Designed miniproteins, single chains, continued (2). Designs and how they scored, part 94

Each design is a single chain, and the fold is of that chain. pLDDT is the mean over its residues in the fold that is shown.

## One batch from the design tools (miniprotein)

Design m7462
Fold by ESMFold2-Fast:
Structure m7462 (fold): chain A 58 residues (1-58)
Amino acid sequence: GSTLPTAEELGEAAAEYAKKQGFKELPDVLVESLRGAAEAYGDVDPEKAIEVAREKLK
């Protein structure tokens, strides 16, 4: 889409992906990907996105 994703949207997408791949915990490669994506968007908090992803994986 043309709109920037929120930290919550990035975190939720990462959690959905991890669940579909069978992960019980957020893998380090996905943490790195979330950080990179958030930084590339400029206005997204990477730590918040990671927190949301971990919370959604419970």
Scores: mean pLDDT 78

Design m7463
Fold by ESMFold2-Fast:
Parts: structure tokens; C-alpha cells; sequence
Structure m7463 (fold): chain A 67 residues (1-67)
């Protein structure tokens, strides 16, 4: 299955930087940056995308990804 990461960041710039690191470190096939810090909303989106596509969709914060 395709591995997709939803990367949450307070800014678009942080999201783009974190997305590149997530791709390199976790081997994600695709990265979708989300501007915001609402973990519950991001998880709901991940569940929805997983159900609709059959992809393995996870959520990562930019702060964790950039460390």
C-alpha cells in the first residue's frame, strides 16, 4: 500500500521543510502539509483518506519531524 504522511505545521514553510524530512526518514511515498495544530482534525482526515484510498496514512508534527 502507498504510505502517505500528513505533516502538521504552524506555518507553510515549516510544513514544507518537515515534509521533505518525513519523506527521507520514514520513506513516505507522498507528503501532504497541513497548516495548523489541530491533531484531532488531522487524524480524522488521515482516517478518511485511508478509508477512501486504501493508503497507509499517518500524522506527524513538523516539530517532531524537524528534530
Amino acid sequence: PKLVALVMAPTREEGERAGERVKERYGADEVIPLVGTDVAAARALAERLSAETGWLVGVVSAEVALK
Scores: mean pLDDT 77

Design m7464
Fold by ESMFold2-Fast:
Structure m7464 (fold): chain A 77 residues (1-77)
Amino acid sequence: SSMEEERKKNAEEAAKRAEGSLDKLIELLEKTGEKAYPLVKKGVEIMRKDAEEDSFIKELVLKVAEEKLKKAEEVLK
């Protein structure tokens, strides 16, 4: 249906916005070290909580959150 298509599109856009925001936080983490890591963790936590409210958003946003958290963890190694 058009509503499900629009919801899926909104979920994809939300995932892209979240990805961009986390990429900026990871870039900050690379430049400042551990000082920025709590911000990355909070960003991921917010994304996960928001994703739980909608099934279309959940799959896309949780995948992005997991990938970005893993990348941040690799930066700190």
Scores: mean pLDDT 75

Design m7465
Fold by ESMFold2-Fast:
Order: sequence, then C-alpha cells, then structure tokens
Structure m7465 (fold): chain A 55 residues (1-55)
Amino acid sequence: SIFEELKERIKKAKTMEELKEVGTEVERAYQEGKLSGEEVMELYKLAAEKQEELR
C-alpha cells in the first residue's frame, strides 16, 4: 500500500532533504484520497521522530 511505502521511506531517510521529499509525497497522496487522515497523522508522527534522530 502507499501508506506502507511512505512509512518505509520515512524510516530509510538519511537526510532532512529526503524526509522533506517524503512529506511532499504524503501530502499529495492525502489530496488524491490514497491516505486517510489517521494514516497521515501516523506518517507525520514517524517523520517528527525521524527528524529528531537526524538532528
């Protein structure tokens, strides 16, 4: 699923730039109706945790 693909991309992000690119894809997928609001919230939580690891 797109949710699992984006989740894995967040986990594998090695830079803030890669993490930002995934954030753009999450927003696009949500706008296209491919993600629920709950899935977007979970992905943003994972992205915030990953952001702290990269700093």
Scores: mean pLDDT 82

Design m7466
Fold by ESMFold2-Fast:
Structure m7466 (fold): chain A 91 residues (1-91)
Amino acid sequence: SPLERAEELIREIRELMEKLKAETDLEKRKELLKEIDEKIDELHRLLDEALAEARAAGDRETVRRLILLEAELTVLEMGKSAEKKELEKEE
């Protein structure tokens, strides 16, 4: 389901962010950041589409769950931006 895929993407992004924080090699950090960026973009599109469909269907429970996942996505985007700024300082 879109909810299960979104939760899976959030777990994968969090795992990649922890790897990024522990990584000291600049090129590997760039690769991890790119993978995080791609997964965040996928999650954003998935949540936008799923939320529109759930609202059209009147599925209030799914709408509430998706709004909570959008809040988690916002936190992940902020974390990505912070890591990107740290990477740019080393270039």
Scores: mean pLDDT 85

Design m7467
Fold by ESMFold2-Fast:
Structure m7467 (fold): chain A 88 residues (1-88)
Amino acid sequence: MLLVEEAEKAGREKGLAATGSEEDAEFAGEAGRRAAELVGLPEDQIRPAAEKLKKEVEEKGKKEGMSKEAIDAAVEIIEEVTDKILNP
């Protein structure tokens, strides 16, 4: 099973790879962690919740002045974690 800690670590690594910034790593890591929490939802609700999470993360990143690269990394990890949950 996908662990929340593993998704957070993968998100942090993706953020660091994108910009080299620890702040961007933390932002993408939190996005990965939140995506992993979707595993508790009914299967038909996981994809809609993931799409909502992507929008929330994009809006939060824009409000906080995060770079496009950091926001893109966070959205990408949400998609990767969601795909892993749906195709274990």
Scores: mean pLDDT 82

Design m7468
Fold by ESMFold2-Fast:
Structure m7468 (fold): chain A 66 residues (1-66)
Amino acid sequence: MSAEEIGERLAERTGVSRETAVRVARALIEYRDDPVVQELAVRELAEAAGISEEEARRLLEELGLL
């Protein structure tokens, strides 16, 4: 599944911009084994969506990105 396709779902579920959601998805697909990238992506999504880091992490896990 492409970063664009997963990003669209993230944007729909969180209300963040498609550009932000696609960026987060792409980073996690490209660097999925990097814990620093994972933590930064969780933080970016949480901040952009106005949700907790715990909720952002859960959403990313449900979408297969973590």
Scores: mean pLDDT 82

Design m7469
Fold by ESMFold2-Fast:
Parts: C-alpha cells; sequence; structure tokens
Structure m7469 (fold): chain A 58 residues (1-58)
C-alpha cells in the first residue's frame, strides 16, 4: 500500500505541474479576463481530482 500511495502522490504532483503549465500558457495567449476564468476552472477541476484521489486511497 505504501508503494501505491507514493505512486499516486507522484501522479498528483505531475498533474498539478501540468495544470500550472496550462495556466501559464493561457495567461500568455489569451486576454486577462478569459485566462482568469479558464484558470479558475482548471484549478477547480484539479482540486476535485485531488480530493477524489485522497478519498479513493482510504
Amino acid sequence: SAALEEKFKEVEKEVTELVNIMIKQLEKTMDPETAEKKSAELEKELNEFIQASKEALK
């Protein structure tokens, strides 16, 4: 179970890093208002994924 928990933490970190890269790209390519809305949506989805993953590991 420890190895599985470590692997899920690795995935969580990689997904978080990917989302942060996406947000930075949105800020560079879109108007501030649109970038803010899409960034908030991505952050919400990331938080929901993390919460669901933590519950699934219990």
Scores: mean pLDDT 80

Design m7471
Fold by ESMFold2-Fast:
Parts: sequence; structure tokens; C-alpha cells
Structure m7471 (fold): chain A 76 residues (1-76)
Amino acid sequence: KELQKFVEYMYNLQKGRQYLKEGKYEEAIKYFEKAIEISNGEDAHAYRLLAEAYRKMGKTEEAEKVEQKADEIIKK
């Protein structure tokens, strides 16, 4: 059901944002990765949130890699 996938996607995205706001970046990353999986890797927004979490952790190289993926999705 498309509705079930959308609800699961929104749940994971909201949980990721909540953990990001709380400074729990590793937890935020897990939820954003799940949202990306549900979107079949085509969610530029979830990739940008994932990049923000990596930047907050000081993982600049990982953030750049994830940001590049978001940019490629937008260009398609």
C-alpha cells in the first residue's frame, strides 16, 4: 500500500528531525537512512538532513558525499 509507505516515510523523517534537534546525531542518521530507503534512494530532502547531521558531528567528508547525492537527485 502506497499509504503505508508514506506514513512510514513521514514517521522516520519526523523522528530523525526530532533527534537532530535534540543533538542526538547518530540516532537522527539512522532515521534519515530509513527514510531514504523507503523513498528508494530518491529523497534529496532526507539526504540533506543526513548531511546536516554529519556536519553537526564534524564528519565533513561524509556530509559532502551525502550532499553530492542530494544534488544529483535534484538534477534528474
Scores: mean pLDDT 82

Design m7472
Fold by ESMFold2-Fast:
Structure m7472 (fold): chain A 69 residues (1-69)
Amino acid sequence: MSREELFEEAARALVDMMIALADKLSEQGKYKEAAELYRKAAEFARNHGLDDIAEEVEQKAKELEKKAS
């Protein structure tokens, strides 16, 4: 595999970990912390060419920000 493919897989794994942690925070009612982590995950994903995931995660962040008041 190319180095670019390996870096993309590593970036995706990191984004998945951040999403999993944010999901856990959301389940615990920590909506503000979860939303902030989703936003960071989306920014990281976008910086690494994972635009589809970035947009999905940004929408999750916006919905949680509404719940956090």
Scores: mean pLDDT 80

Design m7473
Fold by ESMFold2-Fast:
Structure m7473 (fold): chain A 76 residues (1-76)
Amino acid sequence: EAMRQALEAGNYEGAVKAGEEELAKRPDADVYTLLGIAYYKLGDYEKAIEYFQKALELDPSNKRAKLALEVVKEKS
């Protein structure tokens, strides 16, 4: 919730911090996907690609991560 709330508010740095805290508890493909989105919004396309790839390594069927990775690669 905190990570999604930060993203909706445009607080991308806060979203990164919340996501890093969640990952410290356990790896999660949705958390990696949201971290990728946060880094993309911050203009860090290399980090965005890295996190989307990590999401797909955990869950190859994650449609959100797959689509987001394609969008970032077109712009980088």
Scores: mean pLDDT 81

Design m7474
Fold by ESMFold2-Fast:
Structure m7474 (fold): chain A 57 residues (1-57)
Amino acid sequence: SKMEEILEEARKLAEQGASPIEVAKKARDMAERLGLSEADILKAMSEATLIALELTK
């Protein structure tokens, strides 16, 4: 799904040492380009941020 594609790219960016805010921005940009609704853009940003925060534990 489009959401899975966004979250996989967000995870790769986080694994490369990107900050949670950079990961959230990437998720937003991808979601907007893929034509997701505002609700799904916000969901993508939230999920991507949580992935980045988990990887910094």
Scores: mean pLDDT 84

Design m7475
Fold by ESMFold2-Fast:
Structure m7475 (fold): chain A 69 residues (1-69)
Amino acid sequence: SLAEDLAGQAETLRTLGDQLDLQESAERFRELAKRVPEVKEALLKAAEALAAGDTQRAAEILEEAAREL
């Protein structure tokens, strides 16, 4: 489900955020926002947090979005 996918992404950011290309991850979230309008705002905010290097904030945004679904 979309909620499970968002929760999984949040866990990845919390556990492997230091090993990820955060700029690439931010771009991926911006592309997903175009395809998943239900969570577009959350994905764009998470992308902004990732572009700023804040993986914890990005994870929190995705976790909150998952709870709202």
Scores: mean pLDDT 82

Design m7476
Fold by ESMFold2-Fast:
Structure m7476 (fold): chain A 66 residues (1-66)
Amino acid sequence: MLEEQYKRLKEQLKKNPNDADTQTGLGIVLYKMGKYEEAKKYLEKALALDPNNEDAKENLAKIDKK
């Protein structure tokens, strides 16, 4: 369930606040939940931490079409 994935990723972020992969995961889960504005914020944070994160770039591009 997406809510359960969101909870796990939030717990990971609490332990590693500047983890680009965790920020990307939160963005992807929020996108799948239809929370596009929140998803965009997490994906932008992920790209700020790791500009070469392809998953973050790809998912942010999907949101920008909305």
Scores: mean pLDDT 80

Design m7477
Fold by ESMFold2-Fast:
Structure m7477 (fold): chain A 56 residues (1-56)
Amino acid sequence: ASEVQIQAGLAEIDEAAKEYGFSDEEVEKIRELVLAGDFKKASELIKELIEKKKAE
């Protein structure tokens, strides 16, 4: 993964966390996946957390 893709991913995570009210622990877990270059797992986790927050 390129540095540009990592930075874009981190920005999207910060925006989603503010919009959907992710906890600091949830944000940290997603950021770890993005920094590791595991964008597929990061995207899956974001989607799962959004669905969970919508169900609350």
Scores: mean pLDDT 76

Design m7478
Fold by ESMFold2-Fast:
Structure m7478 (fold): chain A 96 residues (1-96)
Amino acid sequence: SAEEAARMAREAARAAAETARAGAARGDGAGFAAAGVAGAGAGAAAAIAARAGEEAAREGAEAAREAAREAEAAGGEAARLAAEAALKGAEGAMEE
């Protein structure tokens, strides 16, 4: 179950990162909002994966630890894309 939880969190984080990338690429307010929501979701998934990874480490499950690391990376990417989208929106407003 720790391995399954970590894998599901990794898949959720990757899906959220994809949504954040698509939202940021739109370059509009709705896209920036979608990126922010996706980033928050990826962060939550990453946290779940981290906990599952810690438990798997006690049990020696390598796959769960790897899935947890991948979820954390995907969550970080989604958050970065959301932040960049927000900055781009602010810069566009300031250029007027």
Scores: mean pLDDT 69

Design m7479
Fold by ESMFold2-Fast:
Structure m7479 (fold): chain A 65 residues (1-65)
Amino acid sequence: MSEEELLEKIGDLIKELAKKLGVNSITARQLVELLKPYGIETVEDLRKMSAEELLKALEKVLKEL
């Protein structure tokens, strides 16, 4: 999958998570809270994730909700 395709899919997953949580958008802090079980403790940790790692983590969070 290209980087562009990964980013589009990440955006779609974030929108789906926002919908499931009943919010219009998800902040970086809210993403950190959702990803804590996957080793993300801070916004800086979130920034260090590759697009592929972020995609996989978001898919797991969405499945567990």
Scores: mean pLDDT 77

Design m7480
Fold by ESMFold2-Fast:
Structure m7480 (fold): chain A 99 residues (1-99)
Amino acid sequence: MKRVTVTLVFELPASKLDEFEARLRKIAEELAKKYGAKLVDFSVVRLDENTAVATVTFETDLSDEEIQKFIDDFIKKAREAAEELGGRLLKATVTVEDV
């Protein structure tokens, strides 16, 4: 089993943070179900007036290639959600660990 942690840094209006968090959680839950992963941790923290950090952790028995496809799809949908709310994705970092 592998633990996958995705850290996403967003530029987002403070007024949209709650809506963005709800959308991102839904995306994470739906993609985890689609790919056969488990969402084990989810947090969104505002760093400043226009910057937020989302940390999303999944556990999965997927192959490295399947993890790459799953995470690419997740990051793409997260970026699209931010852009629909007048923001943008600044940085994405992925860490994969054996559990």
Scores: mean pLDDT 87

Design m7481
Fold by ESMFold2-Fast:
Structure m7481 (fold): chain A 98 residues (1-98)
Amino acid sequence: EKLVKAAEKAFRDLLGMELKFTEEQANEILEAVKEYLKLKYSGAPKEEIRRVAQRIADLLGVTALSDEDLEDIVNTVIRALKEEDPELYEKMVEEAKK
């Protein structure tokens, strides 16, 4: 429920359009965000972080035109998740730091 709402909110914030997501699609985006946070907190190479960021954009159905655009897409998804499910987001950040 909250994950689907987060994905739909992120898509709306980025493109100004409504799109329905399935729970399966929302969970795939969540897993990609978990991987992104883990790589970021572990100090992984920029190229690895970029690959996961691109996967998040692809799963959301948004085309990134630049590295800056890709970063904005990922930040929008993370913001939407934090707003819809702050407890889950906090847990994901704590797990990513381990």
Scores: mean pLDDT 83

Design m7482
Fold by ESMFold2-Fast:
Structure m7482 (fold): chain A 73 residues (1-73)
Amino acid sequence: DFVDDMELTIEKKVSELVEQGKIDEAISYLDSAISMLRELRAQARAAGDDAMVARLDALIAKIEEEKKKLREL
């Protein structure tokens, strides 16, 4: 599934950066991911794909929470 695959890809990249001690890079990567997901959400909304909008909103919220946790490190 596209959204699930994106979530796994993002989580893997963040984990790799955190393991390398690159916390600022991990946060920047999440900011870029959120921007990309917001663009995809806008496209889905324009297409009338309410189901996709809801799934993207859920993923954005999860990534925002992850970013907050990284800032506490």
Scores: mean pLDDT 87

Design m7483
Fold by ESMFold2-Fast:
Order: C-alpha cells, then structure tokens, then sequence
Structure m7483 (fold): chain A 70 residues (1-70)
C-alpha cells in the first residue's frame, strides 16, 4: 500500500512550503518549527531511502539558511 507514503509526502510538502513562506515573511521562529516538524515526519514515515535523503537534504539546507539570517 502506498497510501501512507502519499499522505506523508503531501504533509511534508505542505510543511516545507509553509516554512518557505514563513522565511519570506522574516518569521524564522515559525520556519524552524515547521522544518523540525517536517524532519520528524520524514524520519517517522515509510519513505524510500533515496526520497528520504533528498527531502532531509532540502530541510537541512533551509534550516541553515534560517540560522544564518536570524
């Protein structure tokens, strides 16, 4: 069944998009919270290893950008 993977990917995407919006608004506290939530969901979800690694790299890159700007 791919339902869990599809649901997880949708939620992860929503969290990352929300984090990017928060970053554009200068709300780095909210951005970090959303990125941490996305990371936790990626780690807890039954995603293929390559997909998981790619998403975690994106999250880590965004977290570093936030840390550099605050």
Amino acid sequence: ATDEVAAALRRIGELIDAAREAMKNGDYETALKLLDEARALVEASPLPPGVKASILETIDRLRKEVEEKK
Scores: mean pLDDT 83

Design m7484
Fold by ESMFold2-Fast:
Structure m7484 (fold): chain A 61 residues (1-61)
Amino acid sequence: MEEERERIIATMRELIAKHGRKPSVEEVAAALGISRATLEELARKVFGSTPELIINGLPVP
């Protein structure tokens, strides 16, 4: 559970750093090698939230 949390957040932050913008849910799912539906389920289980809300909560450089 903690490993999944760290992996998801690290991937989102890496995409923000690479592109200088917030990524789409599809970009995050692709970077993790999973489907959008799988990412939505992981976000619900790990964060009690949606991928969109998690992404929107992260700072952009």
Scores: mean pLDDT 80

Design m7485
Fold by ESMFold2-Fast:
Parts: structure tokens; C-alpha cells; sequence
Structure m7485 (fold): chain A 66 residues (1-66)
């Protein structure tokens, strides 16, 4: 669908960190870093993710939250 609306609030992004699609997990991690919401423990878990893009997004988010 052309009209895909991605959530930008922490409450909507947190469950997406556990999503089956690595693109969704990467987006959620990156967005949490940009909005400054504290999600350190879930983001640290994503540093061990199978997908390199997800791991990079988690590292970026953690750097933004420091």
C-alpha cells in the first residue's frame, strides 16, 4: 500500500523491536534513537540480532540516547 504510516511514538515503536521482519525492527530501533526515548535494554538485545542492518540501527539508537 502506498499509504503506509509508520509510528513515531515510543509506545508504538517498542513492540516493533520484536517484529519478525528485520526491516521493521531496524526502523523501530532507528526511530527510538531519533525521538530520544529510553529503550536501552531492548536496543542492547538488538545488537545481537541476526540482521546487520538491525544491529547497526540499534547501535545508532544507543549512541543517540547517550
Amino acid sequence: AEEIKYPTKKEALMPLLQHEDPKVRAYAAFSLGQIGESAVEPLKKLLQDEDETVRNAAAYALKQLE
Scores: mean pLDDT 73

Design m7486
Fold by ESMFold2-Fast:
Structure m7486 (fold): chain A 57 residues (1-57)
Amino acid sequence: LLEEAERLVKEGRELAEQGKYEEAAELFRKASELYRQAGDDVSAALAEREAEEVLKK
């Protein structure tokens, strides 16, 4: 779960750099869900925030 969530965050950031903000936001939201399943509420909240930030662009 944690390794998968970290991979999704990395891929989401790469998509955001390419201007694919909606796809990046989807990956950040999926990562947030995996972090919550793993009990890492802090990382889950940070991933949700990254999704919101990329959608503002």
Scores: mean pLDDT 81

Design m7487
Fold by ESMFold2-Fast:
Structure m7487 (fold): chain A 79 residues (1-79)
Amino acid sequence: AEELVREGERAAAAGDYEEAGRLYAEAAKLYYQQGDYEKAAEAYEKAADAYARAGDERLAERLRRAAEIARKKAEEQKK
């Protein structure tokens, strides 16, 4: 999962925002499946920003909602 975030950062630095969004979303899904909801939320937010920059506003909105769900799960784990 962490390697996918680093690859996404490289893609974003190269201006390949669609690829960056795909990599960040994949990392977020893996973090979510592992129960690391805080990192999942961060990765979903990065994916949303990347897709927004790529012009896919609908997917960006879906990913921001996924980030909100993950953050609520992370807060639940603190209790």
Scores: mean pLDDT 83

Design m7488
Fold by ESMFold2-Fast:
Structure m7488 (fold): chain A 80 residues (1-80)
Amino acid sequence: MRSAVDAAYAQLRAVLQQQGMTAMQQQVDAMMAAARAAGVDDSTMYRYLQGQLTFYTTGDPSRVTASQRDAGAAIAATLA
C-alpha cells in the first residue's frame, strides 16, 4: 500500500506541475505531510490521490468515485 500511495502521489505532483498548478501542488504536499503525521491510513490517502489524478487528467468530475471524494473529506476532517 505505501508504495502505491508514493507512486500515485508522484504521478499527481507531475500532472499538477505540467499544468502549472503550483498552489494546488503546495496544498497537496501540505495535506499529504499532515495526513501522514496524523496517522491517516494508506488506503484513504490512495483513494484521495486517485480521485485527484482522475480529475486533473480527465477534467471530468463525474469520473471521480464517491469513495475517492469521501477519502478527501475524511482527511480534511482528521486535520481539522
Scores: mean pLDDT 80

Design m7489
Fold by ESMFold2-Fast:
Structure m7489 (fold): chain A 75 residues (1-75)
Amino acid sequence: SEKELEELRRKSEEFLEKTKPKAEEVYEKGDEEEGKKIREEMMREGIRMSWEEAEEQRDEMHPEVQRILDELEAE
């Protein structure tokens, strides 16, 4: 249903929002590469914590999150 898809999108955005503030601050004050690394590490930690939910929502998530899910699943 549309409400279900909207809920999935909102959860994905909230997940990314919990990761962005720290990475964005480091990116603005430090090196771009360091900011990206921290952002990815925080995303990986978030995905691990919410693995079941993230895996079920895989196709509706941002491609970057899908890539991390694939990498973690391969490990």
Scores: mean pLDDT 67

Design m7490
Fold by ESMFold2-Fast:
Structure m7490 (fold): chain A 68 residues (1-68)
Amino acid sequence: SMLDRIRELLEAARNSDGQVNSGAALQAMIEAGIDVTEAARIVVALDKNRDGYVNADELLAAVEEYLS
């Protein structure tokens, strides 16, 4: 499924702090079939401190909500 593919890609990209680079997060969502505009909106919403990283678990939760 799209969600399983995103989970796989995020697990490969996550660092020891549970964070994923925003660019890698965008790429994972796009590769799994999420629209570029929607993927960008999700990442921007989650990267509130603008450090270029998003929490992997929060990203998965946001994607699950979007796909429901």
Scores: mean pLDDT 80

Design m7491
Fold by ESMFold2-Fast:
Structure m7491 (fold): chain A 81 residues (1-81)
Amino acid sequence: MDSIIKMIKKFADEIEPTDPEIAEKLRKLAKELEELAKNNTEESRKKAHELMEEVAKLLEEAKKKDEEGTRKVLSKILDEL
């Protein structure tokens, strides 16, 4: 989980100059994932899975602007799903 959250934040920093809206959404999702990871409840696990799917959708939208960075983050997200 920590590695994915770090990659999401790093990608958000990379995409921010070209698409600040996607960067902001990715940062918010990464923050929510960090909060959920601390709680260790069944509900938090379900919500984390849903948030990871939302991140994947945002990364698909960003793919055209940073294909290599997007590919690396998506690969890690799919490994954890």
Scores: mean pLDDT 73

Design m7492
Fold by ESMFold2-Fast:
Structure m7492 (fold): chain A 69 residues (1-69)
Amino acid sequence: GFDAVEALAKLGAVDSLKKLLQDPSPFVRFAAVGALAKIGGPEAEEALRAALQDPSEAVRKAAREALEK
């Protein structure tokens, strides 16, 4: 759920958030993109670039917006 994503963001747990980008729910993947954008840094940016290939337009848009900041 969103609570787990928020906890991972606060911990800077990029590897765990990368796993959430494979979640079947586009809402969970969208939240993971937001968390990765909040963490920032090269590893999070690499995960955000992977999210540009997501099947959900909303997830791809969020990843593009995060990377253009």
Scores: mean pLDDT 79

Design m7494
Fold by ESMFold2-Fast:
Structure m7494 (fold): chain A 65 residues (1-65)
Amino acid sequence: LNDVQKRVALADLERLRELLEKEGLLDEEIEALINQAMQAARDGDVAALERYMRQLRTLLPEHLR
């Protein structure tokens, strides 16, 4: 990931966390996956980021994907 892609991924994940917190949908499993995805983005680990994002998508309601 380049610096722009890292910033966008981190901003998107923080926005998702805030939305889930406001809707009362931020459980321990989802929070852990968001934290793992954010760490993968910081590390530039594209494969790990994609894995965690795919897992998050399976747990989220359609309107939040």
Scores: mean pLDDT 79

Design m7495
Fold by ESMFold2-Fast:
Structure m7495 (fold): chain A 97 residues (1-97)
Amino acid sequence: KAKELLEEGKKYYEEGKYEEAIKKYEEALKLAEEEGDKKLMAEAYLNLGKVYYAQGKYEEAYEYFNKAIKLYEEIGDVEGQMRVGAEELEVAVKISL
């Protein structure tokens, strides 16, 4: 269920419908939290960070990427950590301006 909401959010993100994408990712995050699915929670945070980055909201993007990487670290998902780390570096450069 949460994964389906993530896919819907990704579709809205690809269409440039950022507000709709955020809503779907927030719904996915809530369900993942209720289910205790830390991997889906991390994926929801990563996707929220990407949407905020696309909107130029770099501080919010950084906070979401930080939440995602901490969850991937907690569950030992090295590939997830690497994916978020790349995004977090891009945002850190923007915030330093």
Scores: mean pLDDT 85

Design m7496
Fold by ESMFold2-Fast:
Structure m7496 (fold): chain A 56 residues (1-56)
Amino acid sequence: MGEEVERLREERERLLKLAQTDAEREAVDRAYAYGLAMLGVKSDEERQALRRQVIG
């Protein structure tokens, strides 16, 4: 879990440097929060439900 959290933080920092608008920054932050939630979710069913709600 620690390595995955670090990977998500590095990805977020990288994407934030590329973000040019507030909307893009918010999208990066939402993706990061979603990624953290996915790592903390106990079951595959809950992960799939969250993914459908956020990504489509």
Scores: mean pLDDT 69

Design m7497
Fold by ESMFold2-Fast:
Structure m7497 (fold): chain A 58 residues (1-58)
Amino acid sequence: SMAEIEAKIEKIKKSLEEVLKKGPVTKKVAIHDLEEELSKETNPELQEVLKEAIEKLK
């Protein structure tokens, strides 16, 4: 559903904001987790949000 996709996008964005303030170990763990989620995601909007989050954490 679209509401569930929007909620997931918002959650990713808020989590990204928190992780961006953390040290390199936490960022590397977050990148790994996001890459795993991206590999399983089929929704194109969510895939783009995940890719952007990964790039911002690199």
Scores: mean pLDDT 83

Design m7498
Fold by ESMFold2-Fast:
Structure m7498 (fold): chain A 60 residues (1-60)
Amino acid sequence: MKEEVEELAKEIVELIKKGVPEDEIYEKFKEKLSKLSDEEQEELLRLVIEKLYEEGIKKK
């Protein structure tokens, strides 16, 4: 569901803000990601990247 994708994106961004390593975040969400369609996975990735750039966590 779109709501699950939005929630996953927010949770991933929150963990990145807390300084959790990318590989640890990936392992935590691996099972949830496998439940998503290809379209939902792409949307999730876009949302995470967008939020990270807007928050200034990723270098512009």
Scores: mean pLDDT 74

Design m7499
Fold by ESMFold2-Fast:
Structure m7499 (fold): chain A 58 residues (1-58)
Amino acid sequence: SAASAAAGAAAGSSGGAEAGRAAMLWTKDHPEQARRAAEEAGGPVAGEGAYRAALSAL
């Protein structure tokens, strides 16, 4: 269970953090496309979906 918990935390936390940073870097490199995605998603609070979409595009 300790190994399972560590694997779960590493997969969720590590993947999420790295994924988030990659999406953020992609957003900085492609601010116009990021704005379009955020706009389509409905705004800044929906930007999380836009960032996830950007991540999928990576």
Scores: mean pLDDT 57

